# Designed miniproteins, single chains, continued (4): the designs that were tried, part 89

Each design is a single chain, and the fold is of that chain. pLDDT is the mean over its residues in the fold that is shown.

## One batch from the design tools (miniprotein)

Design m15087
Fold by ESMFold2-Fast:
Structure m15087 (fold): chain A 113 residues (1-113)
Amino acid sequence: SAALNAAFAAGDYDTAIALFNALLNAGVTPDLTTYLLAILAAFNAGQYDTVIALFQQMLAAGIVPDALTYLLVGNALQNLGKSAEAKAAFQQALALNPSLAGAANGLAALNAA
C-alpha cells in the first residue's frame, strides 16, 4: 500500500510492520514486494526474529522468495548466531543471483569463522 511504502521511506519501520500486519488482519494476501518491504523494515529495526517469522509466513503463503529475501534472512540468522542456517540462506541467495556481493561476503565470513 502507499501508506506502507511511505512509512518505510520515512524510516518508520515499526509503523511499516504494523501496516503490514493490518493487511494480514484484513484478509489480504501480500505479494512478494509487500513481504520484502515488511522483511526490510523488520531487518532495519533490528527485529531479526520478525524477519524469520515473516519469511516463514511468505513460504506458507506459497510465495517464492527472491535472492534479496534470502540475503536478508541470511543476515538475520547470522545476527541471531544461527551460522549453519545463515550459510544455507546465503547459498540459496547466490544460487538465485551469483552476482549478489552481500551474499558472497556473508558466506565468506561464515567459512572463515
Scores: mean pLDDT 86

Design m15088
Fold by ESMFold2-Fast:
Structure m15088 (fold): chain A 88 residues (1-88)
Amino acid sequence: MVEETKKIAELAVRIVEEEPLDEVAVGVALLALSVAFNVAKKEKDAEALKVVAEGAARAARILREAGRDEEAAAFEALAEEARKAAEE
C-alpha cells in the first residue's frame, strides 16, 4: 500500500509542478490523491495517509506559488483530513 501511495503522490505532485495553470490536470491530481486517501483510510494505513498528507501539502504549496489559491485550498483541506486520519 505505502509504495503504491508514494507513486500516486509523486505523480500528482509532478502533474501540479508541470501544469499548475491547467485546471483539468490539477483536478486529475486532486482526484488521484483523494482516491489514495479513501483507500488508505479504509485500510487504516497510517503511513499511506501520511504520504497523502505530505503530497497534498506539497501540491498546495506549488499552487499557492502559482497564484491558484482556490485549487491550493482544496489540496490543503485534503492534506489536513489525511493528517488527522493518520493520527487515529
Scores: mean pLDDT 85

Design m15089
Fold by ESMFold2-Fast:
Structure m15089 (fold): chain A 87 residues (1-87)
Amino acid sequence: MPPEVFEAEARAGAELVGLAAAYVASRRAGDEEAAKVAKEALEEAARLIQEADRLLAEGAPAEEVVEIYEKAAEIARKGLEEVKKLE
């Protein structure tokens, strides 16, 4: 893979891990609203990562794959920010 694709994938993965940790914490605290926000953001970010993985496997241009991984990272980051606002 091109280095820029690896970097974008790594960023998306890191943001997703942070959001997943917030989801688990919200569930343990019984914060149903925060858990719902985290789950919806996790599902959308995971969908975009799967799309980027598919495009990469199909030989799509690196720039297109990077854009989708970066969108996934932004969705996960914004989801975490929204969860923090609810707590």
Scores: mean pLDDT 85

Design m15090
Fold by ESMFold2-Fast:
Structure m15090 (fold): chain A 85 residues (1-85)
Amino acid sequence: ADGLVAQARKLLEEAKKLYQQALKAKTREEIEKILFQIEVIRGMVLIIRGVAYIIKSPEEAIKEIDEIIEEIDRILRQVKELLKK
């Protein structure tokens, strides 16, 4: 359980780093590549959540993974807003 939450947290940190790169990106193509990478990270966290559920991880661990997914979803919305410019 703790290992899965730690992996999900690490993936959130990578998503945040990618968001900072998107803010500094000068081309639409760079932002689109970053968006794709963050969407892949989101998929990885969903797999981690599924594994946590199957192995009957504590409710607190699943809740923390859900909060990480929500934060990644906020980052994805912010990156999509950059593409509207």
Scores: mean pLDDT 87

Design m15091
Fold by ESMFold2-Fast:
Structure m15091 (fold): chain A 68 residues (1-68)
Amino acid sequence: SSLVERFKAALDELAAQMRAAGASAAQIATALRWYLDDFLAENPDLSEEDRAELRAHLDALIAEIEAE
């Protein structure tokens, strides 16, 4: 959905901004997890597929940050 795509972009932007500000991988991972948890709590009507897609995107983003 367009909402899911916009939120994925927001996760990417938050990670990039925190990385540019000198945040550690652990700090970025924590912030991204809280951001997604809040979003999922505010959107209880999201499909299981959309929720899984957002979690997969978060996991991939954290793995990328931890690898660098």
Scores: mean pLDDT 87

Design m15092
Fold by ESMFold2-Fast:
Structure m15092 (fold): chain A 89 residues (1-89)
Amino acid sequence: MKVIGKVVELEERGGKAIATASVDVDSENDEVKVYLVNAGMVEAPNVTIERKGNEVTVTIEMPKEEAEKILADQGSEKLSLKIEVTDKS
């Protein structure tokens, strides 16, 4: 299992906040899970995972109001993520 920290900016689109991060995996079968560090390490809601070979792009989508609350609670402009990559072989 690999643990990768990412700090990402939120982009606003149509009343939604979107964060994108990329990580490398050792196998296309590896499980990827994303946690919101600055929200007390809860699993990220509404995550889309796109795989291209050994590169995994994670997109997190949430209502703008929810994202603003998370950022305000931590006094941060950027979203802190913890990404766990687990070998499933």
Scores: mean pLDDT 76

Design m15093
Fold by ESMFold2-Fast:
Structure m15093 (fold): chain A 66 residues (1-66)
Amino acid sequence: GPTPLTPEQEAELLELIRLVNERLSKIPDKPTGEEERQIVIEALRELQEKGRLSPALRDTLAALEA
């Protein structure tokens, strides 16, 4: 199965999910796939700016920005 997350990585993932859902809830219309992708990128960037981005999520951000 997939490698289990550490408690710290789980907390970061839950915060990422919270930030994404908060951004999605503020969109009045159904978001496009591109809008959803940008929301995830912006949420990951916010975590990076706060110094809370794990190496695994940093790799995810790099892949999404490629």
Scores: mean pLDDT 75

Design m15094
Fold by ESMFold2-Fast:
Structure m15094 (fold): chain A 70 residues (1-70)
Amino acid sequence: SITVSKGKDPISGNEATVYTMDSGEEVIYDEKSGWVLTKDLLDTVKKLTDPEKLAKVQEYARQLLDSLLS
């Protein structure tokens, strides 16, 4: 099962939807920016300055979110 709550995108500061899995893993979706983040990906995103690598990370995170909501 997945628990849905409200939180913040730690990169943009926008309000975000937080999906918490039974494993305790969290996925953060910022509707305004379109960003999808996991806790592990957050550190990677903060360290990456390459737009191409950021786009690939976001594509992967979006696929994970779509899988969770399917």
Scores: mean pLDDT 71

Design m15095
Fold by ESMFold2-Fast:
Structure m15095 (fold): chain A 72 residues (1-72)
Amino acid sequence: NAVDKAIAEFEKLLNETIKKLSPEERKEVIDEVRPYLEQALKAIDAGDYDTAVKYLNKAIEIVKKKMEELEK
């Protein structure tokens, strides 16, 4: 449940952000969030949903920071 909500929030925020970015900027954001998403997926596979939410929230924070930079 908490994992599904974090994934949904991340996807919505990423989709809104990515529409405003160049291909190079998109790659930069994706490369920055990738290690956190990989750790979240490993945690989900292990049934460690608390750890999965932790890493998903780190990815969300990265995308939020990028959105804030775009509002300048």
Scores: mean pLDDT 82

Design m15096
Fold by ESMFold2-Fast:
Structure m15096 (fold): chain A 91 residues (1-91)
Amino acid sequence: SEEDLKMLLEIAGHLQEAIKAMLEGDEETAEKHVNKALELAKKASPEAKERIRSEILPQLEEAAKLAEKQGDFKLAKFLRDTAERLKEALK
């Protein structure tokens, strides 16, 4: 639905802002955006939750692997922790 698409875009937007904040060293702003994404994920429809699992979650996991390969262990940990928290929010 249009509402599900809007929610998916808002979740993706908050996760992008969280990553940007982490790259800028602003961990408080990053956590604020992660929390907003998690709240939206918890309230998502079953269809939207499936799209988060198939489209967003794998991208976070791959980004974490890439960050680790490039030696950014702090970003890699943040992305893995965020992926785990997102998995829990989708239950």
Scores: mean pLDDT 89

Design m15097
Fold by ESMFold2-Fast:
Structure m15097 (fold): chain A 66 residues (1-66)
Amino acid sequence: SELAERVYELGKPYAPEAAERAREALLAGDWETGARWAAQAVSLSPGEVARQIGEAAGEAVRAIGG
């Protein structure tokens, strides 16, 4: 999913582990786990980047069925 990759690319400079885990979960269709790790990446990222991670992750979660 392009959205899962975007969460990873945006988050990896600030929260590499959380971004990687979010990407893995979203690609596997595990929207609950993906949402939790994306929230961690958001909390560790600067404001504008955090907003973009949240937007991409939210869209990915909705597409999977969250």
Scores: mean pLDDT 85

Design m15098
Fold by ESMFold2-Fast:
Structure m15098 (fold): chain A 61 residues (1-61)
Amino acid sequence: MKYKVLSTEGFPEAVAAKLKVGEVLSEEELKKIFEEELGLGDAGSRTAIAEAVKAGAIERL
């Protein structure tokens, strides 16, 4: 599954620094960023992705 970054606003600064508006990332690439920058586990990273989609910060492709 792939996601397009629509906004870096609303992410923690450490995560925002790893993202670029208009970039397309895989679910595994996003999970890795959340795990490395925020210390989230697999379930926490999946929740963070779902919340980012709900907030309109990323779009599922």
Scores: mean pLDDT 82

Design m15099
Fold by ESMFold2-Fast:
Structure m15099 (fold): chain A 69 residues (1-69)
Amino acid sequence: MTAEEAIERGTREVAEAARAGDAAAMSQAGKDGSRELEAILKDAPEEEKQRALEELDNGGVRAAVENGG
């Protein structure tokens, strides 16, 4: 799995949880996504890791807002 695929998957899981109104699932999706991303980028420079984690966080926030009603 690439970093982009991990971000996309994490964002999708947050969107699904938000649509279902499941705050616990949203929190878990964010944790799972961050853990996957850190594993993929374990040997990457710290700046690259931070940038990818920011992209995941921004995607998750947008998905929650877009799918929360």
Scores: mean pLDDT 79

Design m15100
Fold by ESMFold2-Fast:
Structure m15100 (fold): chain A 84 residues (1-84)
Amino acid sequence: ADDLLAALSDLIAALNALDPAGSLGNDVIDSIKAALASDVATAKALIDDLIAALNSINALSANPAIQAAIDDLIDVLNSLKALL
């Protein structure tokens, strides 16, 4: 439970680094919470879809700081998925 809360906090921090307005972070966290309320397999599938989307954005980015932030976010999402 504490490890999951720590991983969610790290995810929020990583999303806020990419979107300081926090709108994207809130929508992603709400989607993950809704999926977790459904079942673990649905939550894992959502995390896999998010990782795939982030990899696609990373491949199109020429900005090293954005690439590093996306790589950190993918690592946090993989850690969260491992706790489910």
Scores: mean pLDDT 69

Design m15101
Fold by ESMFold2-Fast:
Structure m15101 (fold): chain A 81 residues (1-81)
Amino acid sequence: APHLRIAVAVPEELREEVREALARLAAALEARGIRAEYTILPSVEEAIAALESGEADIAIGIGPDGSVSALLASERALAIL
């Protein structure tokens, strides 16, 4: 099955809500035959750095209001999605 490595930058106060959202996203991807691995990082800059270094396939930034502030995907991730 295709694997996606997802780096997520999330404010500390939203960590529980984001964890629940990531579990739902993982279930949705698994239903499509895609295995997702999540790495929680302290900043959007570190999530982007993980994408640029090839350690992650997708970088997601969550704002203090819970909205998606950044979403970047590698060519590999786009081919899988």
Scores: mean pLDDT 79

Design m15102
Fold by ESMFold2-Fast:
Structure m15102 (fold): chain A 55 residues (1-55)
Amino acid sequence: SAKEIAARLIAANTGADEAEVLAMLEAGASPAEIGRRVGQSPSGVSAAIRAAEAL
C-alpha cells in the first residue's frame, strides 16, 4: 500500500522505526505530527507520502 511505501521512505530518510511510522500513518497522523516524532520537517514527510502515492 502507499502507506507502507511512505513509512519505508520516511524510516530510510530519518532512521526512525518503519513499523512505528506505519502505525502513525494508519492512525491518520498529520505530516507535522510524524515530523515531530521522527525529527523531519512536515514538508519532507508530505513529500515522502506524495512520492509513495505516485507509485
Scores: mean pLDDT 83

Design m15103
Fold by ESMFold2-Fast:
Structure m15103 (fold): chain A 79 residues (1-79)
Amino acid sequence: SNKKKAEEIREKLEKAIEELREEAKGIPEAEKVVEEIEEEAEKFVEAVEKGNMEEAKEHHERMLELARKLAEILEEARA
């Protein structure tokens, strides 16, 4: 069911976001982007649960854009 699929996706995303939050810790710009990823992930899961694949795609694309931005910030911080 869509609800079970959404629950499984939510669990995986929550674990991934927790890891990103730890990696971003102490870098305010990165912490802000992780918070935005968490917001988009919540909206993505809600869209999947409702069966709204168009809305799910939109939030998924937003998450990918934010993930790329986070990667750039973390790369700069490691340099």
Scores: mean pLDDT 86

Design m15104
Fold by ESMFold2-Fast:
Structure m15104 (fold): chain A 73 residues (1-73)
Amino acid sequence: SSIEQEVTLALLELDTYLYGYELGKVLPLEEALREAEARARELSREAGLSEEQEERVVEAARAGARKGYEESL
């Protein structure tokens, strides 16, 4: 359901936020965002998501990672 998808996106955003927070101490922002996107695309493919759903997952992952990274500074 759409609710299950939104919950999954929220959990992914939290996870990538924590990841970005830790990476902000050791890696450049662009590298952290690249890793978040790559992981989001891999998870989307494993889950058999549509291209539209994959882009939503990528957007959520990048947003989470950026926020975590910025708050680590």
Scores: mean pLDDT 77

Design m15105
Fold by ESMFold2-Fast:
Structure m15105 (fold): chain A 82 residues (1-82)
Amino acid sequence: MEKAKELHKALMEELGVSEEAAALITAQLFLEDKEKNPYGIDREEALKMPIEELLEKVREKGFQIDPELKEEIEKLKEELGL
């Protein structure tokens, strides 16, 4: 997914996030279930948002990973090619 790779790059370049952390944040932003997403969006909303708005959500909420979703996030990271 090109948008996921673009967001991954933007997180590293604009926010100074490590490659691994940027991959996990990107996967979490592209979760299909809005209730599981700490940024309060689903995948369809993430695909429609400009990169700048997605970066702003990360700035406001910070880096958060739900331990119960770790396996799902890591699997999604692989599916996104990150």
Scores: mean pLDDT 79

Design m15106
Fold by ESMFold2-Fast:
Structure m15106 (fold): chain A 97 residues (1-97)
Amino acid sequence: MEEIKKKLLEILKKVTGIEELDLSKPITEYLNDEQLEKFLLEVFKEFNIDPEKWDEFLVKLGELLGSEEGLPKEVLENTKLSDFIEAIAKVIEELKK
């Protein structure tokens, strides 16, 4: 878990170009739609996740963030970066089983 979170933070810094991220801020403070897609694609590449698992990944991530319809803008605006990173790490661990 901790190694996954560390790698997620490094990818997030790379995508945003920001060295010091305030993890208490909403996802939308740092990631627009284009940057969010780029971040998730880099996550898939880094963790060798099958691209065919994209829909399953987004459904699981949405469920952990309290959404029944993936990642709509309202969910992104109300989700802290810390909770987002935690949720992604949990989905990655589940998909590696």
Scores: mean pLDDT 80

Design m15107
Fold by ESMFold2-Fast:
Structure m15107 (fold): chain A 76 residues (1-76)
Amino acid sequence: STLLSEAQQAINSGKYLEALELLEQALNSGADLDEIESLAEKILTKSPDPAVKKQARKLLEDIGVKALKNAVEKVT
């Protein structure tokens, strides 16, 4: 995904808020949940900013919700 590649570049440049916005767009566009999770965890560990860490944790929660919805859709 172009969004995931752009998010990785933003992380490498220390642009964590831009990376989080790109990852939220990737999540909403149906990108690979495992890859989004890995990048969100990378932001959470690398960023010293409490606001960035809070947003990264929220993204990880959103990924969990999306995974549950995808699992339910396979049954229903």
Scores: mean pLDDT 83

Design m15108
Fold by ESMFold2-Fast:
Structure m15108 (fold): chain A 84 residues (1-84)
Amino acid sequence: MILRHEVREITVAGRKYRLEVTVYEDEIHIKITDVETGEVLYEATYPLGKENIEQKTAVLTTAAMLIVVGEELERQDPRLALRA
């Protein structure tokens, strides 16, 4: 059923994220949560083929983090800035 469950905390631009990766027999589930707010920023499930699980997990995890960081920069909308 579950082959691997990994939780990692990553700090980017002074903000801490919780990255959860769950590997099933035929799919990978990736979840990224803001550690301070508990908000789920990204959650997706990807099918697994006959690819290298470690390599595919690394690629998908990197892509997910890039999306989250990009969205975080957009959330810092100048109209809603609390402090400059």
Scores: mean pLDDT 71

Design m15109
Fold by ESMFold2-Fast:
Structure m15109 (fold): chain A 116 residues (1-116)
Amino acid sequence: MLEEVEKKIREKFKDKLTDEQIDLIIDIIKTLYKELEKIYKKGDKEKMKYTIELALDAIANVEDKLLREALLQALGIFLSELKEKYPEVYKISVETIKNTDVISEEDKELILSYVK
């Protein structure tokens, strides 16, 4: 799962971002995955929602527009791959993104365009 996410992120941004920027995005996604997996094993749905909202708030505070949009798209790619392995985590994450006020409707679309 994470190997496919990493591959898709690298292929999408290879001509748009530096290798160092791509590595940073991948590290952020891997960190989020580890936290969500830990929370899922404990069955804490409210903490899962809160963790997604914290991730969205952190992305919203990225001053570089290109990096911010790349992080949102990378999150979308990650969630699309997460659907098969952790369908409940995927559902909670997508519902949280749709209902959040911490990012714009345009930023939500950058994530949700990958969610099929």
Scores: mean pLDDT 87

Design m15110
Fold by ESMFold2-Fast:
Structure m15110 (fold): chain A 70 residues (1-70)
Amino acid sequence: DLEAALRARLEQLALEQQAKVDEAEAAAKKVEQTGTPEEGQKAREELMKLTGEAVERMRAAYEEMLAAIA
């Protein structure tokens, strides 16, 4: 079932992207608590960038799935 296979692929991508964001968030939180204000700001900027990339990747994957089943 092509649709089921594509959905499973999207679920795996979502888990992978979420894991990356969770790891970056934990790192940023630690830097905010133990680092300098400048290091904390840089860590937050990196987290925002990674979150945006994850959203964009998921959007692209979803569009690809829709095209494949059209």
Scores: mean pLDDT 80

Design m15111
Fold by ESMFold2-Fast:
Structure m15111 (fold): chain A 73 residues (1-73)
Amino acid sequence: MSPVERMEKRVREMVARLRAAGLDDLAAELEETMRYLLEQYREGKISLEELEEAVRQMERIVEAAIEQQKRLA
């Protein structure tokens, strides 16, 4: 599996976790953001390292959102 395919899988897993937590709006934003970033990468506008950093930032946001949702439940 390529690095890009692994990142797409990671984002898909994050989206599934957000939807399971009832955070559908954030899940949709994450899908849209990843689609945009993949297009930028394919056009050579961002590097693989920049794409990986963006996915890491998404993971941090997802973890924080799920933790916050559990505290408010």
Scores: mean pLDDT 84

Design m15112
Fold by ESMFold2-Fast:
Structure m15112 (fold): chain A 96 residues (1-96)
Amino acid sequence: DLIKLAVEGIKEAYEKQELPSPEKLKAIEKIDEIVEEAAPIAEKAAETGDLEAALKELEEKFGIKFSIVEYNGVKNPANEPEKEAMLAGRKILEQQ
């Protein structure tokens, strides 16, 4: 779900910025607004089937970078932290 990925990407961005606890409430409020704004983009992706175009719109509008990750021929959107975790896992497996 593109909306869920957008929300999680924003949460992780705020966590990486080490926001003070008082500012966390404001960050959560902004996440709710972004989910509401992202809904039309997600619906457009479902209608056109063009996931890459929807991800570009999310990146341009919210400043969140998404990547498409291929697994068994299925393309799934993933935020940068998820992609980094998967690459780290593969590197460990290759060193065995």
Scores: mean pLDDT 54

Design m15113
Fold by ESMFold2-Fast:
Structure m15113 (fold): chain A 78 residues (1-78)
Amino acid sequence: SSRLEELRASLEELIREDGAAAGRYLRTLAQLGTKSPDPEVKALAEELLARLATLDPADEAQLREAMDGALRLIELES
């Protein structure tokens, strides 16, 4: 499987076990995206960071939506 599939599986597990830790990790991924030389990737990362600031770490659905955004950032950086 791809690196991206492995990361998704790890994040899904983290969301179930420790939503707060998942939220912190997703914020780290988004922060890395804000340093992208691609203005589209940077804008998407900044938007994701804003969403993560209001996110409820007990809401698995919100964490999964944020995960999808972060994984998309990693895909676009390739």
Scores: mean pLDDT 83

Design m15114
Fold by ESMFold2-Fast:
Structure m15114 (fold): chain A 57 residues (1-57)
Amino acid sequence: SAELAKAAADFMTDVKQNHPDLLDTAQQAVIKYYPQASSAAELMQKLTAAIKAAEAA
């Protein structure tokens, strides 16, 4: 959907600007969670959690 695609694109732009070292992790998270997401809000929650987990590792 357009909303999910925009959420994923905005997320990748944010990662590129603020967490460039996590860009590969972000791409993998989008691949994993995009097909499973029922809403843009759910997708963003999953993607944000994945980046926070990667920063903690």
Scores: mean pLDDT 82

Design m15115
Fold by ESMFold2-Fast:
Structure m15115 (fold): chain A 77 residues (1-77)
Amino acid sequence: SLEELKKKKENILKITRQLRDRDFAQLEAEMRANVKTEEDRKKFEEILEKRRKYSDEQLAVFEKGLNEYIEKKLKEK
């Protein structure tokens, strides 16, 4: 049903976001603990920002795909 598809989408996105946020938080904590110079900190911040942007783009594409799939299923009924 549409209700079931919506719940599945919400659950998948929620879990995906939670796992991503946890992994980034862990990476930030590890980098912060090991950063001894301002130069290294700036380099790590740049790497983290690029990874976050890429992750956000991937998540947006994934969500769009899920939305299109649900819409297609609605038109088939």
Scores: mean pLDDT 80

Design m15116
Fold by ESMFold2-Fast:
Structure m15116 (fold): chain A 95 residues (1-95)
Amino acid sequence: AKEEIEEAKREAIEAAKEVARATDPLSLVGAALRAMGSMTTIYLLGKKHDPELAKEKLLEVAKAMEEAAKRAKTPDGGKLAQNLAKGALKMAESL
Protein backbone atom coordinates (compact mmCIF):
# COMPACT_ATOMS: atom_id res chain seq x y z
CA ALA A 1 0.00 0.00 0.00
CA LYS A 2 2.77 2.54 0.85
CA GLU A 3 4.43 2.13 -2.58
CA GLU A 4 1.03 2.38 -4.32
CA ILE A 5 0.16 5.57 -2.39
CA GLU A 6 3.57 7.08 -3.30
CA GLU A 7 3.05 6.17 -6.98
CA ALA A 8 -0.47 7.68 -6.98
CA LYS A 9 0.99 10.86 -5.40
CA ARG A 10 3.62 11.06 -8.19
CA GLU A 11 0.83 10.66 -10.80
CA ALA A 12 -1.23 13.42 -9.12
CA ILE A 13 1.80 15.78 -9.09
CA GLU A 14 2.38 15.11 -12.81
CA ALA A 15 -1.33 15.77 -13.47
CA ALA A 16 -0.95 19.14 -11.67
CA LYS A 17 1.87 20.05 -14.09
CA GLU A 18 -0.34 18.96 -17.02
CA VAL A 19 -3.17 21.22 -15.78
CA ALA A 20 -0.71 24.16 -15.62
CA ARG A 21 0.65 23.47 -19.15
CA ALA A 22 -2.69 22.73 -20.87
CA THR A 23 -3.88 25.32 -23.42
CA ASP A 24 -6.97 23.46 -24.75
CA PRO A 25 -10.15 21.95 -23.22
CA LEU A 26 -9.35 18.29 -24.09
CA SER A 27 -5.90 18.46 -22.46
CA LEU A 28 -7.49 20.03 -19.35
CA VAL A 29 -10.14 17.27 -19.17
CA GLY A 30 -7.45 14.58 -19.54
CA ALA A 31 -5.31 16.14 -16.79
CA ALA A 32 -8.37 16.52 -14.50
CA LEU A 33 -9.35 12.85 -14.93
CA ARG A 34 -5.78 11.74 -14.20
CA ALA A 35 -5.64 13.98 -11.09
CA MET A 36 -9.02 12.79 -9.76
CA GLY A 37 -8.12 9.12 -10.36
CA SER A 38 -4.77 9.47 -8.57
CA MET A 39 -6.27 11.41 -5.63
CA THR A 40 -9.07 8.84 -5.29
CA THR A 41 -6.46 6.02 -5.26
CA ILE A 42 -4.53 7.78 -2.44
CA TYR A 43 -7.78 8.29 -0.48
CA LEU A 44 -9.13 4.72 -0.85
CA LEU A 45 -5.79 3.01 -0.13
CA GLY A 46 -5.16 5.42 2.76
CA LYS A 47 -8.55 4.82 4.36
CA LYS A 48 -7.94 1.03 4.24
CA HIS A 49 -4.20 0.77 4.99
CA ASP A 50 -2.49 4.00 6.12
CA PRO A 51 -4.70 7.09 6.62
CA GLU A 52 -1.87 9.23 8.08
CA LEU A 53 0.42 8.60 5.08
CA ALA A 54 -2.43 9.23 2.62
CA LYS A 55 -3.36 12.48 4.44
CA GLU A 56 0.27 13.65 4.16
CA LYS A 57 0.39 12.82 0.43
CA LEU A 58 -2.99 14.48 -0.28
CA LEU A 59 -1.68 17.65 1.42
CA GLU A 60 1.38 17.50 -0.89
CA VAL A 61 -0.98 17.12 -3.88
CA ALA A 62 -3.03 20.12 -2.67
CA LYS A 63 0.16 22.26 -2.60
CA ALA A 64 1.09 21.09 -6.11
CA MET A 65 -2.40 22.00 -7.37
CA GLU A 66 -2.15 25.46 -5.73
CA GLU A 67 1.18 26.01 -7.52
CA ALA A 68 -0.38 24.76 -10.79
CA ALA A 69 -3.18 27.34 -10.36
CA LYS A 70 -0.56 30.15 -10.10
CA ARG A 71 1.30 28.87 -13.21
CA ALA A 72 -1.76 27.92 -15.30
CA LYS A 73 -1.62 28.98 -18.97
CA THR A 74 -5.42 29.48 -19.09
CA PRO A 75 -8.05 30.88 -16.66
CA ASP A 76 -9.96 27.56 -16.87
CA GLY A 77 -6.77 25.66 -15.97
CA GLY A 78 -6.31 27.95 -12.96
CA LYS A 79 -9.89 27.38 -11.73
CA LEU A 80 -9.58 23.63 -12.28
CA ALA A 81 -6.30 23.47 -10.30
CA GLN A 82 -7.90 25.48 -7.43
CA ASN A 83 -10.87 23.08 -7.36
CA LEU A 84 -8.53 20.05 -7.39
CA ALA A 85 -6.55 21.57 -4.48
CA LYS A 86 -9.80 21.98 -2.49
CA GLY A 87 -10.74 18.38 -3.36
CA ALA A 88 -7.40 17.06 -2.10
CA LEU A 89 -7.74 19.06 1.15
CA LYS A 90 -11.28 17.73 1.69
CA MET A 91 -10.11 14.14 1.09
CA ALA A 92 -7.24 14.66 3.59
CA GLU A 93 -9.68 16.09 6.19
CA SER A 94 -11.92 13.00 5.72
CA LEU A 95 -9.04 10.66 6.75
Scores: mean pLDDT 87

Design m15117
Fold by ESMFold2-Fast:
Structure m15117 (fold): chain A 78 residues (1-78)
Amino acid sequence: MKLEEARKHIEKAKEALKKKDYVGAARHLAKAAKLLDVPVADDLEQAADLLEQGKLDPKVIEPSLKATIEQLEKLLEQ
């Protein structure tokens, strides 16, 4: 059940990135990481807070969000 919930959050994060909703992408990836016990969840939540406050450039975080999606998808292949 946790794996299916994590998959749904990863899919929502991918959709958010396609729409350039970087806050939504970071929030969904944080939830997926937390469900998979990946220690980047707190970093993703902090990045989302900074993006929401306009204190972080979305173009700086975009490659990290894409890398996180790839990392979490690889964990779900097992």
Scores: mean pLDDT 82

Design m15118
Fold by ESMFold2-Fast:
Structure m15118 (fold): chain A 74 residues (1-74)
Amino acid sequence: MTRVELRGTPEAVSEALRRIHERVPDGVRGLTPEGVATEGVLVLEVEPRDTPVVVEIAEEVRREGYDIEVRVLP
């Protein structure tokens, strides 16, 4: 599994997560949902093959005007 961090407003992170569940329903696991409510930070465990799609979704959400950043963690 690859770890991917989504950071932004809680609304932006929630919208990205919703789209991720729609497009990548298998192979994504949220580690700590409380981070979204508090700091707008969510760390996901993602299948390596699905990592590019998760990054693409976050970038799409950002281009639509949401305040969100995505990072692939080591």
Scores: mean pLDDT 73

Design m15119
Fold by ESMFold2-Fast:
Structure m15119 (fold): chain A 87 residues (1-87)
Amino acid sequence: SSAAQQELQSKINRIKEEAKKLYQEAQDIVEEITKTGSEEIQERARHLLDMAKTLLAALLNSTSLDQQEIYLNGIKAIVEQLKKLLE
């Protein structure tokens, strides 16, 4: 039904917006690590950000809610790893 399609699209849009916000948070953390971290920590942070960028692109190009949730959880895990590097 059209109502079920609208509900699905609403969920997809919320996941996409959450993923974009998490990626922005990852960028902000990496910028801070670049100012304060060692070369080794900076390289690790850039690698994690590149993985997050790849997952975001995959999420934004996905037509499957289940796949988008997997990619979103991947981005969340990367943000948590970046937060640990900032400590």
Scores: mean pLDDT 89

Design m15120
Fold by ESMFold2-Fast:
Structure m15120 (fold): chain A 88 residues (1-88)
Amino acid sequence: SEDENELKQKREEMEKALRDVLLSKLSDLEADPEKAKKAVEFMALALELIEGPKEVFPYIEEAIEAFKAGDWDKALEILKQAKEKIKS
């Protein structure tokens, strides 16, 4: 259906945005093992949420912007809040 195609396209766009932001931060990740650990957790959680309901997509987009800005604790917090929202 058209709705299924739109959802698939949006998921692919978010996966690309995640890849692009991670690549932009590779030098920071190589310099700090704790940041690398946070980036792994961020990627795992974001990829899990992309497969979830469309209602969490704005949170994923917000988290990507926080990660891009270098605020990885905020990025993780946003994704954790999104996961909690869909669990309740």
Scores: mean pLDDT 82

Design m15121
Fold by ESMFold2-Fast:
Structure m15121 (fold): chain A 60 residues (1-60)
Amino acid sequence: MSAAEALKLLRTELTEEQKERIGAIVEEVGNDGAAVRAALLAAGFSEEIAEAAAVLVNSQ
């Protein structure tokens, strides 16, 4: 998945509440894509959403 594809997925598939939750998890865990992916899966997000967030974090 490219960073552009990941950004599009997160912008179109998530509610504002879900985006805020992902932002809070990224802030808590930091800019480690693997840790972000694991934290999002633990929080009940799908593998696709967790992968998309990890790709964006790793692309910064």
Scores: mean pLDDT 77

